Designed miniproteins, single chains, continued (4). Designs and how they scored, part 91

Each design is a single chain, and the fold is of that chain. pLDDT is the mean over its residues in the fold that is shown.

## One batch from the design tools (miniprotein)

Design m15151
Fold by ESMFold2-Fast:
Structure m15151 (fold): chain A 62 residues (1-62)
Amino acid sequence: EKEEELREALDELAREIGDLVIAFINYKTAKTKEEKEKYKKLMDEESQRVNEASRRIDELLA
């Protein structure tokens, strides 16, 4: 049902936002250049997932 799909999409968005925050903290606390580059890439990937989850919610609300 549309309500269940919306709830799942919202839960997914919350998870992706959480993952982005964790990646950001790891980026800020990284001590080596290699670790910073790794977490910066992960942040970019998680930002894309957040954007995708947000778009899914918009489609469900249309």
Scores: mean pLDDT 84

Design m15152
Fold by ESMFold2-Fast:
Structure m15152 (fold): chain A 67 residues (1-67)
Amino acid sequence: MEEEILRLVDEGLLAWYLGERERALELGRKAVELVKKNEVSPEVEERVKVFERVREEAERLRLENRK
């Protein structure tokens, strides 16, 4: 489980870096949902929080441009 969460975070960051924002946001949401549904180590939680902050900034910029 933790390996899958970390893979989602890594794939999300890569997608974000490549400009695939929609994919990065989707992968980030899946990682957060898995953290909420499963007991994970503090290290995994920390990595998801870092990604979540990046994702939130991306979503905020997207909403500002569309609204």
Scores: mean pLDDT 72

Design m15153
Fold by ESMFold2-Fast:
Structure m15153 (fold): chain A 85 residues (1-85)
Amino acid sequence: MQEELEKLQEEYERLLKEVREKIAELEKEGKKEEVEKIKKLAKEKYAELEKRFADLDESDLEQVIEALEAAIEKLKELLEEIEKL
């Protein structure tokens, strides 16, 4: 369980870094509208996660794992949206 949590945390950090780097690329290219669209999508995905995990007990490793898996999935969705721009 703990080892699974560590792997998910590493995956989350890697995906978060990729999203940040892709957004920085778009900003460098002057794609302001695309950046704004991605920021809006990120806010929407974050709000979905907050709603789903509003009652998250951080001491429950199973709930923490589910939350990380959901966050990873939302980051993957966000990367797919960036690639479509």
Scores: mean pLDDT 80

Design m15154
Fold by ESMFold2-Fast:
Structure m15154 (fold): chain A 74 residues (1-74)
Amino acid sequence: MEESVEEADGLVVRTVVERLSETEELVTTILTFPSGVQVREVTHRRTEGNVVHEETVTEGAGSRKHHRSTTVLP
């Protein structure tokens, strides 16, 4: 497990990376805006050969977003 906290222009970003297996990790990012509003983003990353599958769920500020992406590495 890796954890980092970064501040930029009043925005506080807390990132936690959990390795679930050799090919899977869970990345949780919590963004705290200067207004005190928080947005939480959870990305599940799975690597299969040269293919990276990511599923991201973003919640906060009264909204929920779900995004999937697939990246093929050279």
Scores: mean pLDDT 78

Design m15155
Fold by ESMFold2-Fast:
Structure m15155 (fold): chain A 99 residues (1-99)
Amino acid sequence: MFKELDPESEKVAQEVADKGGDEGQLLAVQKAALEGLDTEKLKELLNTKLSEEEKRKIYAELLVERAAVVGREKEGKEAAEKVIKGEITFEEGAEMVAK
């Protein structure tokens, strides 16, 4: 089944690309947006005043939400804990949940 793209999600992905963001982070954001995750949290990642710890917290919340949608709550919570501690990237966490 197809889902309509959220225009805000497209802008978030484009802004990350324009800022020279990590390719993996950009792909993770695009995948999250296409799967209907919270676009407000995705937009917060573009705020230049966020600390790295604050960004990791937002990534962790997005991973938990995504994992719940795909029925992988345990994997999502484990990945989120690792992301918030800086042990793995959001991209690596998203890959753990995507399987």
Scores: mean pLDDT 62

Design m15156
Fold by ESMFold2-Fast:
Structure m15156 (fold): chain A 75 residues (1-75)
Amino acid sequence: SLAERAIELLERAIEALRAGDSLTALVYLAEAAKLAEQVSPEAAELVKRAGEAVLNGDRETAIEYAERAKEILEE
């Protein structure tokens, strides 16, 4: 499903963020946002906020938003 693919991309984004690879994380977050928009506008908004946090250098906040988006998509 689109939700399962978005969750997979969010998991890869979180791994990239934990590894300090912001560029790879941004690519995964952008693709996750496109899929999430088709399933849950709330999850898509959280993914976009995660991307904004990455651009602001706030890795911890980015991970929190990505994890919250994942939880919504798992419902």
Scores: mean pLDDT 89

Design m15157
Fold by ESMFold2-Fast:
Structure m15157 (fold): chain A 82 residues (1-82)
Amino acid sequence: KKEEYIKKIDEILDKQRPALRAALPEHLTDEQFDRIYALLREEFKRAVEIAKTDEDMEDILKLASDLSILLGAVPRALMELH
């Protein structure tokens, strides 16, 4: 089952990859972005590997889904402040 959750993490992160890139500074190189993306994937993979219950793994999936939304929303929220 852990392989299934890791695959879901990859799907979630891949789907959100354009939004993640857009949320990061323009001067960031593709190599730097790829390193950040790889680090995010590795951390979520580690979280799945140490998870003891299916509930914990589902919570990790929710966190991954919310992460890109939160990351994209923060700069926009700051720009709305006057």
Scores: mean pLDDT 72

Design m15158
Fold by ESMFold2-Fast:
Structure m15158 (fold): chain A 95 residues (1-95)
Amino acid sequence: MFGAMAAFARELRARGVPATALPPTVEAYRAALDAGARFVVVAMPANPSPVQLATAEEIRALAAARGVPAVTVVPETGEGRDEAIAAAEAAHRAA
């Protein structure tokens, strides 16, 4: 996951959106949201475990409680990538 998310963060930065790759943990995402993150991307494998699903749901709930958009991407298939880029650019422009 780290390599794919680091590459995605680099792509967003190349498009003018400030982005940082995070560990796939609730704690890392909570810290980023507390620091003022305006958009979050949750990376999921094509066949997620129950723990990965629960973690993603908790991250999405934290973002929703703060009014921050959250998009799920599947790096192996590219699913959600274009939606995540568009949403991140929109959130950055609204800031």
Scores: mean pLDDT 74

Design m15159
Fold by ESMFold2-Fast:
Structure m15159 (fold): chain A 73 residues (1-73)
Amino acid sequence: SAEDEKLAKEAKELIKEAREYGKKGKFEEGYKKLNEAEELAKKIKDKKLKNELLMEVGVVELEIAVRKVFPDK
């Protein structure tokens, strides 16, 4: 649907921003963007698209967590 396409596009942009913040050591900003992306993904009605985006959020959350715990990685 048009709504799912809009939500997916916005969620993907937020995930990309979160990853960029994480790489810069801006962990609070990164997590904030991931939380926004997760809330948009949860509103998606297509289960495959929703699950793909939620998986991507989880992966990036782990990437940021690893960088926060091991800042030289």
Scores: mean pLDDT 86

Design m15160
Fold by ESMFold2-Fast:
Parts: sequence; structure tokens; C-alpha cells
Structure m15160 (fold): chain A 70 residues (1-70)
Amino acid sequence: SKEALERALAVLERSEDPGEGVDRAGVILVLAGDEATARELGRIARETGDPERARERSIEFLRRRLAELE
């Protein structure tokens, strides 16, 4: 949902620990029933290897998803 994406994005932007931020964003999305988006965040984190870069990529991905929903 749009609300879940906005909440996940806010957590990513505000978390002091980038790795914890990505993990919490994923949990929010799973609980909202958006397992596909949560799975993609997990993939980004695993493939990137750098927590801050994974956070940046996750923020970009969620912003694109929000734009698709208008």
C-alpha cells in the first residue's frame, strides 16, 4: 500500500543505523502484505554489501514505487 511504502521510506531516511533501517522497512512492508517489495529490499541489502549504499538504493527504489502508484 502507499501508506506502507511511505512509512518504510520514513524509517529508512530517519534510522541512525542504515542496516537496521533497511531491516525495519522490510518488516513494515511484510506486515502490510507487500512481500514483493520487502523481498527486493532484502536483495538490495545482500547484493550491495555496504549498509549506507544499500540504504541509498532502497530509498531510490521505494521512491520509484511511490511514483508508480501516483
Scores: mean pLDDT 82

Design m15161
Fold by ESMFold2-Fast:
Structure m15161 (fold): chain A 75 residues (1-75)
Amino acid sequence: KKKEEVEKKIEEMKKKAAELMKTLSDDLRNEVAAAVNIVAYELKKGKSVEEALEKAREFTSEEAVELVKKLVEEV
């Protein structure tokens, strides 16, 4: 049950990110795409949103992480 809810949340986050990415510069678009993938991977592992965002911060920019945080909060 929890696994299916996480998968649905990830799918909705990815759809919102795809729409947002249409409005971003190429560099920021790539950073947001990477951050979304990292957050999705960590959430699938059972990590919290906070832990997933922290992991994304290690590999992407603060700006990309803040954008992904807003997307996750909307889902």
Scores: mean pLDDT 80

Design m15162
Fold by ESMFold2-Fast:
Order: structure tokens, then sequence, then C-alpha cells
Structure m15162 (fold): chain A 95 residues (1-95)
């Protein structure tokens, strides 16, 4: 169902945006606390999430234009996994 896939991707887009904000805040806090290695790791995670966000935005556009993107289901799954991993790394950085 194309309409459901577009709706799910739009929800993932918003979740990615919020996760990116949280990761960037955690990275800044880690820098202020002198945890440079943790800060760098979180910055790399934020960059990976931003790249996925761009890919999901292009997929939404393509699907709304009536196109097919065979990568959309796998990219959606990968985004979910990376968001969960980012949330875990934020929790670890707070300790």
Amino acid sequence: DRKKLIEDLKKMKERLKETIKKVKKAAEKAKKEGKEDIAKKLENIAKALEELLKEIEEMIKKLEEGGYDKKAPSTFSAAGILVAAAEFEIELAEK
C-alpha cells in the first residue's frame, strides 16, 4: 500500500529529526564534560542520521510522484535500527 508506506516514511522522517536534535544535544554536553571520544561518536551518529533523513525525504518525493523505490522498505528498517542505536548511545553518554 503506497499511501501507508508514504505515511510511515513521513512518521520516520519526524522521528529522525527529533533523534538528530537529541544526539546533537548529547554530543554538545559530552564536549562540555570533556568526553571528547563520546562527543565524536555522537557527532558521527548525527551525520549518519542526517544522511538517512535526506534519503527518506527523496523516497517520499519519488513515491508521491507515482514512482517506485525498491529500497524504501529496507531504508525504513535501517532508519528504525539506527534511531534505536542512537537512543542507546545517548543513554550511555549520560552515564
Scores: mean pLDDT 81

Design m15163
Fold by ESMFold2-Fast:
Structure m15163 (fold): chain A 58 residues (1-58)
Amino acid sequence: SPAIAQQEAGIAALDEQIAALDERVRQDPSDVRAQILRLMYQIARDAGELVIERAREK
C-alpha cells in the first residue's frame, strides 16, 4: 500500500534522528534537551508503527 510505504519512510527518517540523538546523549549524558527530543521522536515513531499495524489488521 502506498500509504504504508509513506509511513515506513517516515519511521525510517525518525530512526535516523533517534540514532543521532542517542549518539549525542552517549557523548554528553547531561544534555537534557537531547534526552527530551529523543523521547519525543521515540513516541512519534511508536505512534507511526501503531498506525501501520492498524492499517494491516483486518
Scores: mean pLDDT 83

Design m15164
Fold by ESMFold2-Fast:
Structure m15164 (fold): chain A 86 residues (1-86)
Amino acid sequence: SLKEKAEELIEEFKKLAYELIDLLREKKLVSQATLDQMQARVDALVAALKKKLDETTDPEEIKELAESVEAAIEEIKREIEKIKKE
């Protein structure tokens, strides 16, 4: 279903965001305080997306939410690739 696809995308986004945070920690590019703040923001965003998905019944709104998460996933993938080249 569209909701199942959107839920899978939200979980993939969370996984990639955590991978980015771990990579930043391993490369020592940011302070622990900054890493903690980034993780808190990711957790808050994931919770908000899951809540919106749970409350949304319109297929077009679910599709738009899925497309926005997919775009965010592609941005994180680009950032991870950039950092790996450093």
Scores: mean pLDDT 86

Design m15165
Fold by ESMFold2-Fast:
Structure m15165 (fold): chain A 61 residues (1-61)
Amino acid sequence: SPEVKALEAEIDALRARLGEVDAAMAQATPGSPEQIALARESVALGNRLHDLEAELARLKA
């Protein structure tokens, strides 16, 4: 369905961004404002990904 396709596309985009954030965190100075901002983004992306994966599972059931 268009709804499932849209959710899968958003999940893929979030996973790609999480990979970028993880790579950036590996280069950031520990305790820097940059690392703190990346950590906040990682948490927000993880929460959104969890919600979308739950919705996708519901639609496929």
Scores: mean pLDDT 88

Design m15166
Fold by ESMFold2-Fast:
Structure m15166 (fold): chain A 104 residues (1-104)
Amino acid sequence: SLAEIKERALGLLEEAARLVPEAREELERLRAELEAVDPEDGRALLAVLTRVVALASRLYLEAPAEKKDAVAAILDGLLGELGRARTLVTGEEVVLRLRPVPRP
């Protein structure tokens, strides 16, 4: 599932580079970095996905009105992949360390 998350995130980065050509160089750099990550290294995958989501969020804020919906769809997809990766990685961490209980 981490390998599937990586594959889907790579596809979303490719779509983002096509949609926002002014950010293509930065997006292609992150895509290459993500492609180099071992999907079994969940911490490395989370670190790169966090930076990918940060960039996608910036692109959404800076997007012209006619591109905002399309950029939002890519951002939502990337947030979904980050959430899935975090769930898998923090599930492993919870075995080793107790997480604080949310306040009622």
Scores: mean pLDDT 77

Design m15167
Fold by ESMFold2-Fast:
Structure m15167 (fold): chain A 95 residues (1-95)
Amino acid sequence: LTPEQEEDIRRVAAGFAAGVKAGEVVEKNTDLSPEEVLRLAIAVAGAVMATPIEDEEKRRKAVEDILLSFGVPEDVAKQAAEEAVKAAREEYERL
């Protein structure tokens, strides 16, 4: 694989990991419907993929803002954003 292809794969994988983690935290802690949780997870994945990995604070804020826009309570949104960004980093560093 070229370095560009490897970076693209890592960014996509990181985004998916973030979306899944945010969805899990929100589903466990809120009454949002499965449809809303899925749309939220997709939005989170996209935001993480679009934000540079070295700017974790920007990623965290982008995820938190998305969660708040879906009506997630502030405390849950903050937790989900922190866990999603951590999951994204761990997946990106895995390979």
Scores: mean pLDDT 85

Design m15168
Fold by ESMFold2-Fast:
Structure m15168 (fold): chain A 77 residues (1-77)
Amino acid sequence: MSEVEEQLARLDASKKKLLETVSEEDREKLIQKLKEELEKAPEAIEQAKKELGLSEDELRVFEHRVEKIEEIIKELE
């Protein structure tokens, strides 16, 4: 597999592990934290794009991370 495919697979695995291990007490706090990350993600991506010159592959990994955060929030709500 390509390095990008491996990174995408790790994000998928991280989502699964998080959903299996999060406690009811921590769920609400995690949802709030993830919503803050999601709100800041577009600005952070644009900033990194401008300052760091991210490749299309690196940008794709960031976009996939955002998608997984959205999926986690949906599953926890």
Scores: mean pLDDT 76

Design m15169
Fold by ESMFold2-Fast:
Structure m15169 (fold): chain A 79 residues (1-79)
Amino acid sequence: SLKEEAEKRIESIDKGEKGSPVRKTQKEPLEKLKELFEQLKFEEAAKLYEEWREELEKEADKAMEQGISPADWFKSQLP
């Protein structure tokens, strides 16, 4: 489910490097999705998740095409 995927990703982010401004920026969208799930606003949460996911995938593809390693790109995206 979308809630389980969001929770798993938040957990993964929390296990990563802490204190980076980039980490905080990326964590905010995921926390907002979790808040919507807790408020039972599943339709709104699904829409936000789909838009956010599409944007991230597009940026990932661009970074990979520029020769940035998956590990380096992922580090820049983690909050």
Scores: mean pLDDT 58

Design m15170
Fold by ESMFold2-Fast:
Structure m15170 (fold): chain A 71 residues (1-71)
Amino acid sequence: SAEDLHARGVELAAQGRLDEAKAAFLAALDLDPDYGEALLNLLRLLTETGRVAEAGRLVDDLLARHPTLGA
């Protein structure tokens, strides 16, 4: 489930396995694009690892799907 993939991502991030954590958060969002906690953790991971352009694209995608968040 998306929740199981998110939990796996959190555990992987705690172990410093950042690329695997990113993959788990992306997989959670693939199953549930509205999984806010997985999205937030992915954004934190991307900004902390200097992947600012990737984080920006993810925010743009979120706002395109939920335009009321920018209102």
Scores: mean pLDDT 76

Design m15171
Fold by ESMFold2-Fast:
Structure m15171 (fold): chain A 82 residues (1-82)
Amino acid sequence: SVKDQLIKSSQGFTDYSQGKIDKDTYLDYMKTGQDAVKQAGKVDDYNKFVKDMQTKIANGQITHSQVNQKMGDKMKQWADQV
């Protein structure tokens, strides 16, 4: 289901942020998550989140690892809404 795909992607982002999975596995989870976000009707929310994260990275306020952790949190939040 869409909810299961969002939950799996949440775990994938979290595991990658902690160095538990390789980049190829991470890219598979990212693709699954993006497809699930589209099916859940969360594209606008996803784009707003990405822009916020890009701004924080540019300002040195957050690391790429922390972005992946927060992306995992958002995927789980969206899963609870479907």
Scores: mean pLDDT 83

Design m15172
Fold by ESMFold2-Fast:
Structure m15172 (fold): chain A 92 residues (1-92)
Amino acid sequence: HMGNAKDAARGVAEGLRKAGAPGRASGTSIPNTMGAQVVADSPEAAKEGARGGAKALEDAGFTVLSYGVADNIGLATGSGPGIQPGAATAEA
């Protein structure tokens, strides 16, 4: 769902706020799969963002498939029925 992508992006942005670093979070979805990505100023902020995205997926009732960090980029992906194609962004 479009809303599910927004929820993932919001979770990632919340993780970024907890890290105290500026950044941008985005969420995208395809049928039955959703991903959230954050670009942050540091690997630590990206890691907190990715954890926030994973938690948002779990809280929404989806199965977290993976989360991790590469440089300043954090990513969390999940699966569940009813996820529709969409995209959303959020700022920390």
Scores: mean pLDDT 68

Design m15173
Fold by ESMFold2-Fast:
Structure m15173 (fold): chain A 70 residues (1-70)
Amino acid sequence: AKKKIKEIQDQSGEFGQKLRDQISAYYQQGYQGDEATREESLKKVKKYLEEMGKNSKKAGEEIKKIEEES
């Protein structure tokens, strides 16, 4: 997930900023310790990926990978 998210950030400045903020929140709130906070942050990441590529099949694939790695 981390590698793919960084790649997307590099390709899209505005949407990449939103993803960066959500990733930072994900780690700050306790990636390993708090399941509820982890799930909330992951949902926000999914939302931004969907917005980035609403008509993009790739965005859906990246969401699946992040979900599996959570």
Scores: mean pLDDT 59

Design m15174
Fold by ESMFold2-Fast:
Order: structure tokens, then C-alpha cells, then sequence
Structure m15174 (fold): chain A 90 residues (1-90)
């Protein structure tokens, strides 16, 4: 279903964001940029599709993770994103 497709896309977006933060923690800025870009592409697709709930979840995940990363709190950002993925999987 469209709802299942949107949920899978939201999960992929958050997984990409998590991989980007893991790369940043490891000092791999190029890999981090690639994963972050993929997360933003997935978010854009959700917005175009009118998947408002899934888009909101991804935007909130990005905003929270960016705030934690700016504070050097990489492990907390990763744990937060893992919890969001778990919730989306149900």
C-alpha cells in the first residue's frame, strides 16, 4: 500500500541519517554528506507524495539529530534515531 511505501521511505531516511552520524563520529565527512543527502532526498519524496505524518517524523528526527550532533552528542543522536526506526517498524 501507499502507506506501507511511505513508512518504508521514512525508515530509509532515518537509517541514512543514522549512517551519516556514524560516519561523522568516525571522522568520515564525505560519507556523512552522502548519507545526509540521501536522507534529504527521501524527505523530499515524502513531501511531494503528501505523506505529512511520515515527513513530519523524518523532519523532527533530522532537527533533533542535528542539535545533538552540534553538541558532540553522537551516541545520543544514534540511539534517538534507532528508537524512531523501531517505532516506525511497529
Amino acid sequence: SEAEENRRLAIRAIEQLKLGIEALKAGDELTAEIHYGLALISLGVLKIAGADEEARIVEEAIDTAERLVAQGRYDEAIAYLEERIRELRG
Scores: mean pLDDT 91

Design m15175
Fold by ESMFold2-Fast:
Order: structure tokens, then C-alpha cells, then sequence
Structure m15175 (fold): chain A 86 residues (1-86)
């Protein structure tokens, strides 16, 4: 369980680094990623799932290269959230 949470944190930090390059939209994405991490750390997987959807909507506004990199990380986070819910 702790290993899954740590892996989610690592992936989330990589997404924050990518998002930090994209001004105001990047800041909004980082805020939602922080909300996702806080929910995961509390064990509130329903809140984590809601923030995951919010992150997906914001990422759609980024350039294609950034979207591809972040979607890859986000897909791995989704897999880990599903595993964490078991």
C-alpha cells in the first residue's frame, strides 16, 4: 500500500514538472495534482478519482507534446489508483 502511494507521488511530481512550463494553465494543473495527492494520502479514493477527471480536462488545453507525456503518467496513476482501491 505505502509503495503504491509513493509511486503515485513520484508520477505526480513528474507531471508537476511538465505542467510548470505552461504558465497559468500549468499552475491550475499543479493545484489539482496537489489535491489528488492529498486525497490519496488521506485514503479518500473517491476524491482522488474526481481530481483525476479534473486533471484530464485541464491537460486537454496543453500542447500535443505535453499532453502525450502527461497522459502517459496519468494512465499509470490510474492503474495504481485501481490497484489501491482493491
Amino acid sequence: REELVERIRELANKMKEIASKYGDIGKEIIEKIDQLLEAVERGDLAAAARHYVEIQELISKLPEEARKEIYTLLDEIHRLLVELAR
Scores: mean pLDDT 83

Design m15176
Fold by ESMFold2-Fast:
Structure m15176 (fold): chain A 62 residues (1-62)
Amino acid sequence: SLESILEYLKKMKESSDPETQEELDRIMAELEENKDDKVKTLRLILEAGQLEGKRAIEKYRG
């Protein structure tokens, strides 16, 4: 559900750097605004996944 996704993103934000936190805040706001648009919601979820993947790779390399 959208609620479960938002809870997951809030937890991700707690362990993220300030730049990633700002992007996650934007994604969460857009998810709430576009909750009835399934395609837009899916694209936003994928965008959040890309941020998580980038952070995981940077931690692995650093």
Scores: mean pLDDT 79

Design m15177
Fold by ESMFold2-Fast:
Structure m15177 (fold): chain A 65 residues (1-65)
Amino acid sequence: SEEEERLREISREEVARIRALDAQIAQQQLPQAEVRQRVIQATAEALRRIGDEIQRKIEAEREKR
């Protein structure tokens, strides 16, 4: 389904963004512990946002189209 394909694509994009963020933080030479904490928090927030947005889009599309 279109929704399922979009879900997989968004997930892949967010994973790539998190990896890019990790590389950028490394360039700033932050302490390893602080880097890991920021990445974990950003990852948790991204996953929560993705799940919530995807759920809303699926429900909206089912109701309207």
Scores: mean pLDDT 74

Design m15178
Fold by ESMFold2-Fast:
Structure m15178 (fold): chain A 67 residues (1-67)
Amino acid sequence: VKISKKDLDKIAEILKEEKGLSYEEAKKKAVRMVENAVKLGFSVKEAVKLMLEDLEKFQREGVRRAV
């Protein structure tokens, strides 16, 4: 599965902050989440876009977290 470095870095940064993971663990988790979504019939682009939008929304608000 080929994810752009820009998108992968964004997801990894958010996961580091939210879950307290290292950058490498956050990258592995992000890749696994996208791969799992692809197995369920989602496209890579769709999975990445939805994940980034959801994570960025919660990070930006700072007062609401549903994760």
Scores: mean pLDDT 68

Design m15179
Fold by ESMFold2-Fast:
Structure m15179 (fold): chain A 93 residues (1-93)
Amino acid sequence: MELQKKIDELESQANKLREEAKKYVEQAGKYLDEAFKYITEAKKSTDPEKQEELIKKANEYYDKAVELVDKARELQTQADNLRKEAEKLRNSL
């Protein structure tokens, strides 16, 4: 039963990583919404200095969103690798 326990552990770890990746994607979505809000406000502004400030804030939120998407991809790759290892062990049962 050690092999089954190892499979269950790998699948549990993979599921945990996938849930973490989903949370990063959700947070990235929120940052993209915030970035879009600042871009929209910049377009409404008649003050060039305010437009530049709002665009800078939009870029900051966009960069944060990109970083979170990259982290989510790394976690998804790790989860996929763990799932492949679990499947390989499952085929050995």
Scores: mean pLDDT 87

Design m15180
Fold by ESMFold2-Fast:
Structure m15180 (fold): chain A 65 residues (1-65)
Amino acid sequence: SKPIDSFNPEEKKLYEEFVELAKKIYKEKASVYDEKEIEELIELIIENALELGVSYKQLLDSIKE
């Protein structure tokens, strides 16, 4: 996405780490994390990604990929 291409290397790395972590939690949630921990981690990831200037829709599209 063009908005992500405007990130500096540090911002891009943080965004990629947030997306990867969210994908991992969604795929592995049943075996590694309890339900409350999963909810809290997902909310924290969303909030931090939004602080980088990423839209909520853009983040969800990245996670669903």
Scores: mean pLDDT 66

Design m15181
Fold by ESMFold2-Fast:
Structure m15181 (fold): chain A 83 residues (1-83)
Amino acid sequence: SIPSKEEEAQILAERLQKELKLPSDLANEIAEALLANPTISAVELSKRFQLPLENAQQALKIYRDFSVDLGVEALKLAVEKVT
């Protein structure tokens, strides 16, 4: 099954929390912001969430890696479910 938007946000938030050692609430807010606006800049993230710029840059990298992983998983599921 394709993850719901809520499940996507949770998976991304868990990655952000683990890699950036953020509180769960903040990681959830950042995940939701990234999923809602994937073109957001590191500077905009830094200002919006009061993050060090380095953490905002890492969050964008984590999001890019997550979106690639999600795309690969979606392709795998499509291949597995083709009749």
Scores: mean pLDDT 77

Design m15182
Fold by ESMFold2-Fast:
Structure m15182 (fold): chain A 87 residues (1-87)
Amino acid sequence: SPLELLNEAVELLKQAREALENGDIDTAKEYIVKAAELAGKLKDQPALALYLMGEIDRLIHQIRELAGEETAEEVRKAAYKAFADAA
């Protein structure tokens, strides 16, 4: 269901934020990519997909501040690929 996908993605993004608060960029990346995949399954619910990708973009911005541009770009590319590849 769209609500179950949304709730799962929101929980993954919460875990990504907690990982970043602890300086764990690699764990945050894993959660962000999984959340992007779930957002990609919500393409028929564009408001929900846009909301989730907006939250992902905010986390990528935080990664840029913590770990630099190259790391942030790797996470962005991985997240957007997961979004695009999901059905």
Scores: mean pLDDT 90

Design m15183
Fold by ESMFold2-Fast:
Structure m15183 (fold): chain A 78 residues (1-78)
Amino acid sequence: MSPEELRRETTVAMAEISAAVILAIAREEASKIEDEEKRRELLEEARREAAAEIERRAAAEEDPETAAALRARARELA
């Protein structure tokens, strides 16, 4: 694996970990909500927040291939 490929994979993985943390916190909060609709709304908002975090990282990324990979991951969450 080239140093460029390793950097790209690491950057994407770090963004995925950040998104996973956002979703994990939201799931924990949702577990305390009795209203099914309110739980769904919170989880949907968390998915949008996780996607926005990855998009923010993509916007700050200088490498166009890495930015494209990050945007693809954000799209999968939205």
Scores: mean pLDDT 84

Design m15184
Fold by ESMFold2-Fast:
Structure m15184 (fold): chain A 67 residues (1-67)
Amino acid sequence: MPMPAEEIKKKLEEVRLIQAKAALLVRERPPRSEAEEEEIVKEALAEYKKMSEEELEEGLALAREQL
């Protein structure tokens, strides 16, 4: 069975926060290799909960632009 609506909302919010933080990190330090991309992902996973609302909004805008 698919996850209950509450669980899926929480996971989608976590993914959005991680993507926003990763986009901000890519802007500040553009990766030049797969290893650098992996470092950005690890940093985003460690720090995504520490973003302000302003940082989240900017990060989401950057993530959309990078598509």
Scores: mean pLDDT 75

Design m15185
Fold by ESMFold2-Fast:
Structure m15185 (fold): chain A 90 residues (1-90)
Amino acid sequence: MMGENIVKTAEVATEAAAQLSPGGAVTALRFAAASLENAKSNKDISEELKRVAEKAIDVAKQVYARAPELTREAVERLLEAAKAAIEEAE
């Protein structure tokens, strides 16, 4: 129940990052990373978490391509959080 809400928050933040300007995208990416970091230990949502984490990797790459200098730190954090979530789910 609580874990499902955290994964949904991560997905919404990830989708927002894809649509926002670079400054807004940084905030959304940081929120997505924090949500994945908090959700990764919940095995009841592992399939959903893996799906959202894979989406986060794709969005992080897209955001980085648009503005590498402004987004690097936030993108690296999200990629690390997403990889950890996928590894924990497997």
Scores: mean pLDDT 78

Design m15186
Fold by ESMFold2-Fast:
Structure m15186 (fold): chain A 67 residues (1-67)
Amino acid sequence: DSIAKMLSQYLSRLNSITSDDTTRFNGVMSMYDRDPSFAPNYASMRMMQHGRDQLLQQYIRELEELM
């Protein structure tokens, strides 16, 4: 029903976000290891990972409120 639909929607969104962020983060980490001039890009990706974690915590709280 409605709760099951919302849960499915949040889980799908979480999976999509984490997959994309992990791929981008690993790419930047690889570039940084090869050339330190990529440090600004690495720092930017670290900030994006932090933002993603905040978004994940928000979704978890919303799921907890529904449960």
Scores: mean pLDDT 57

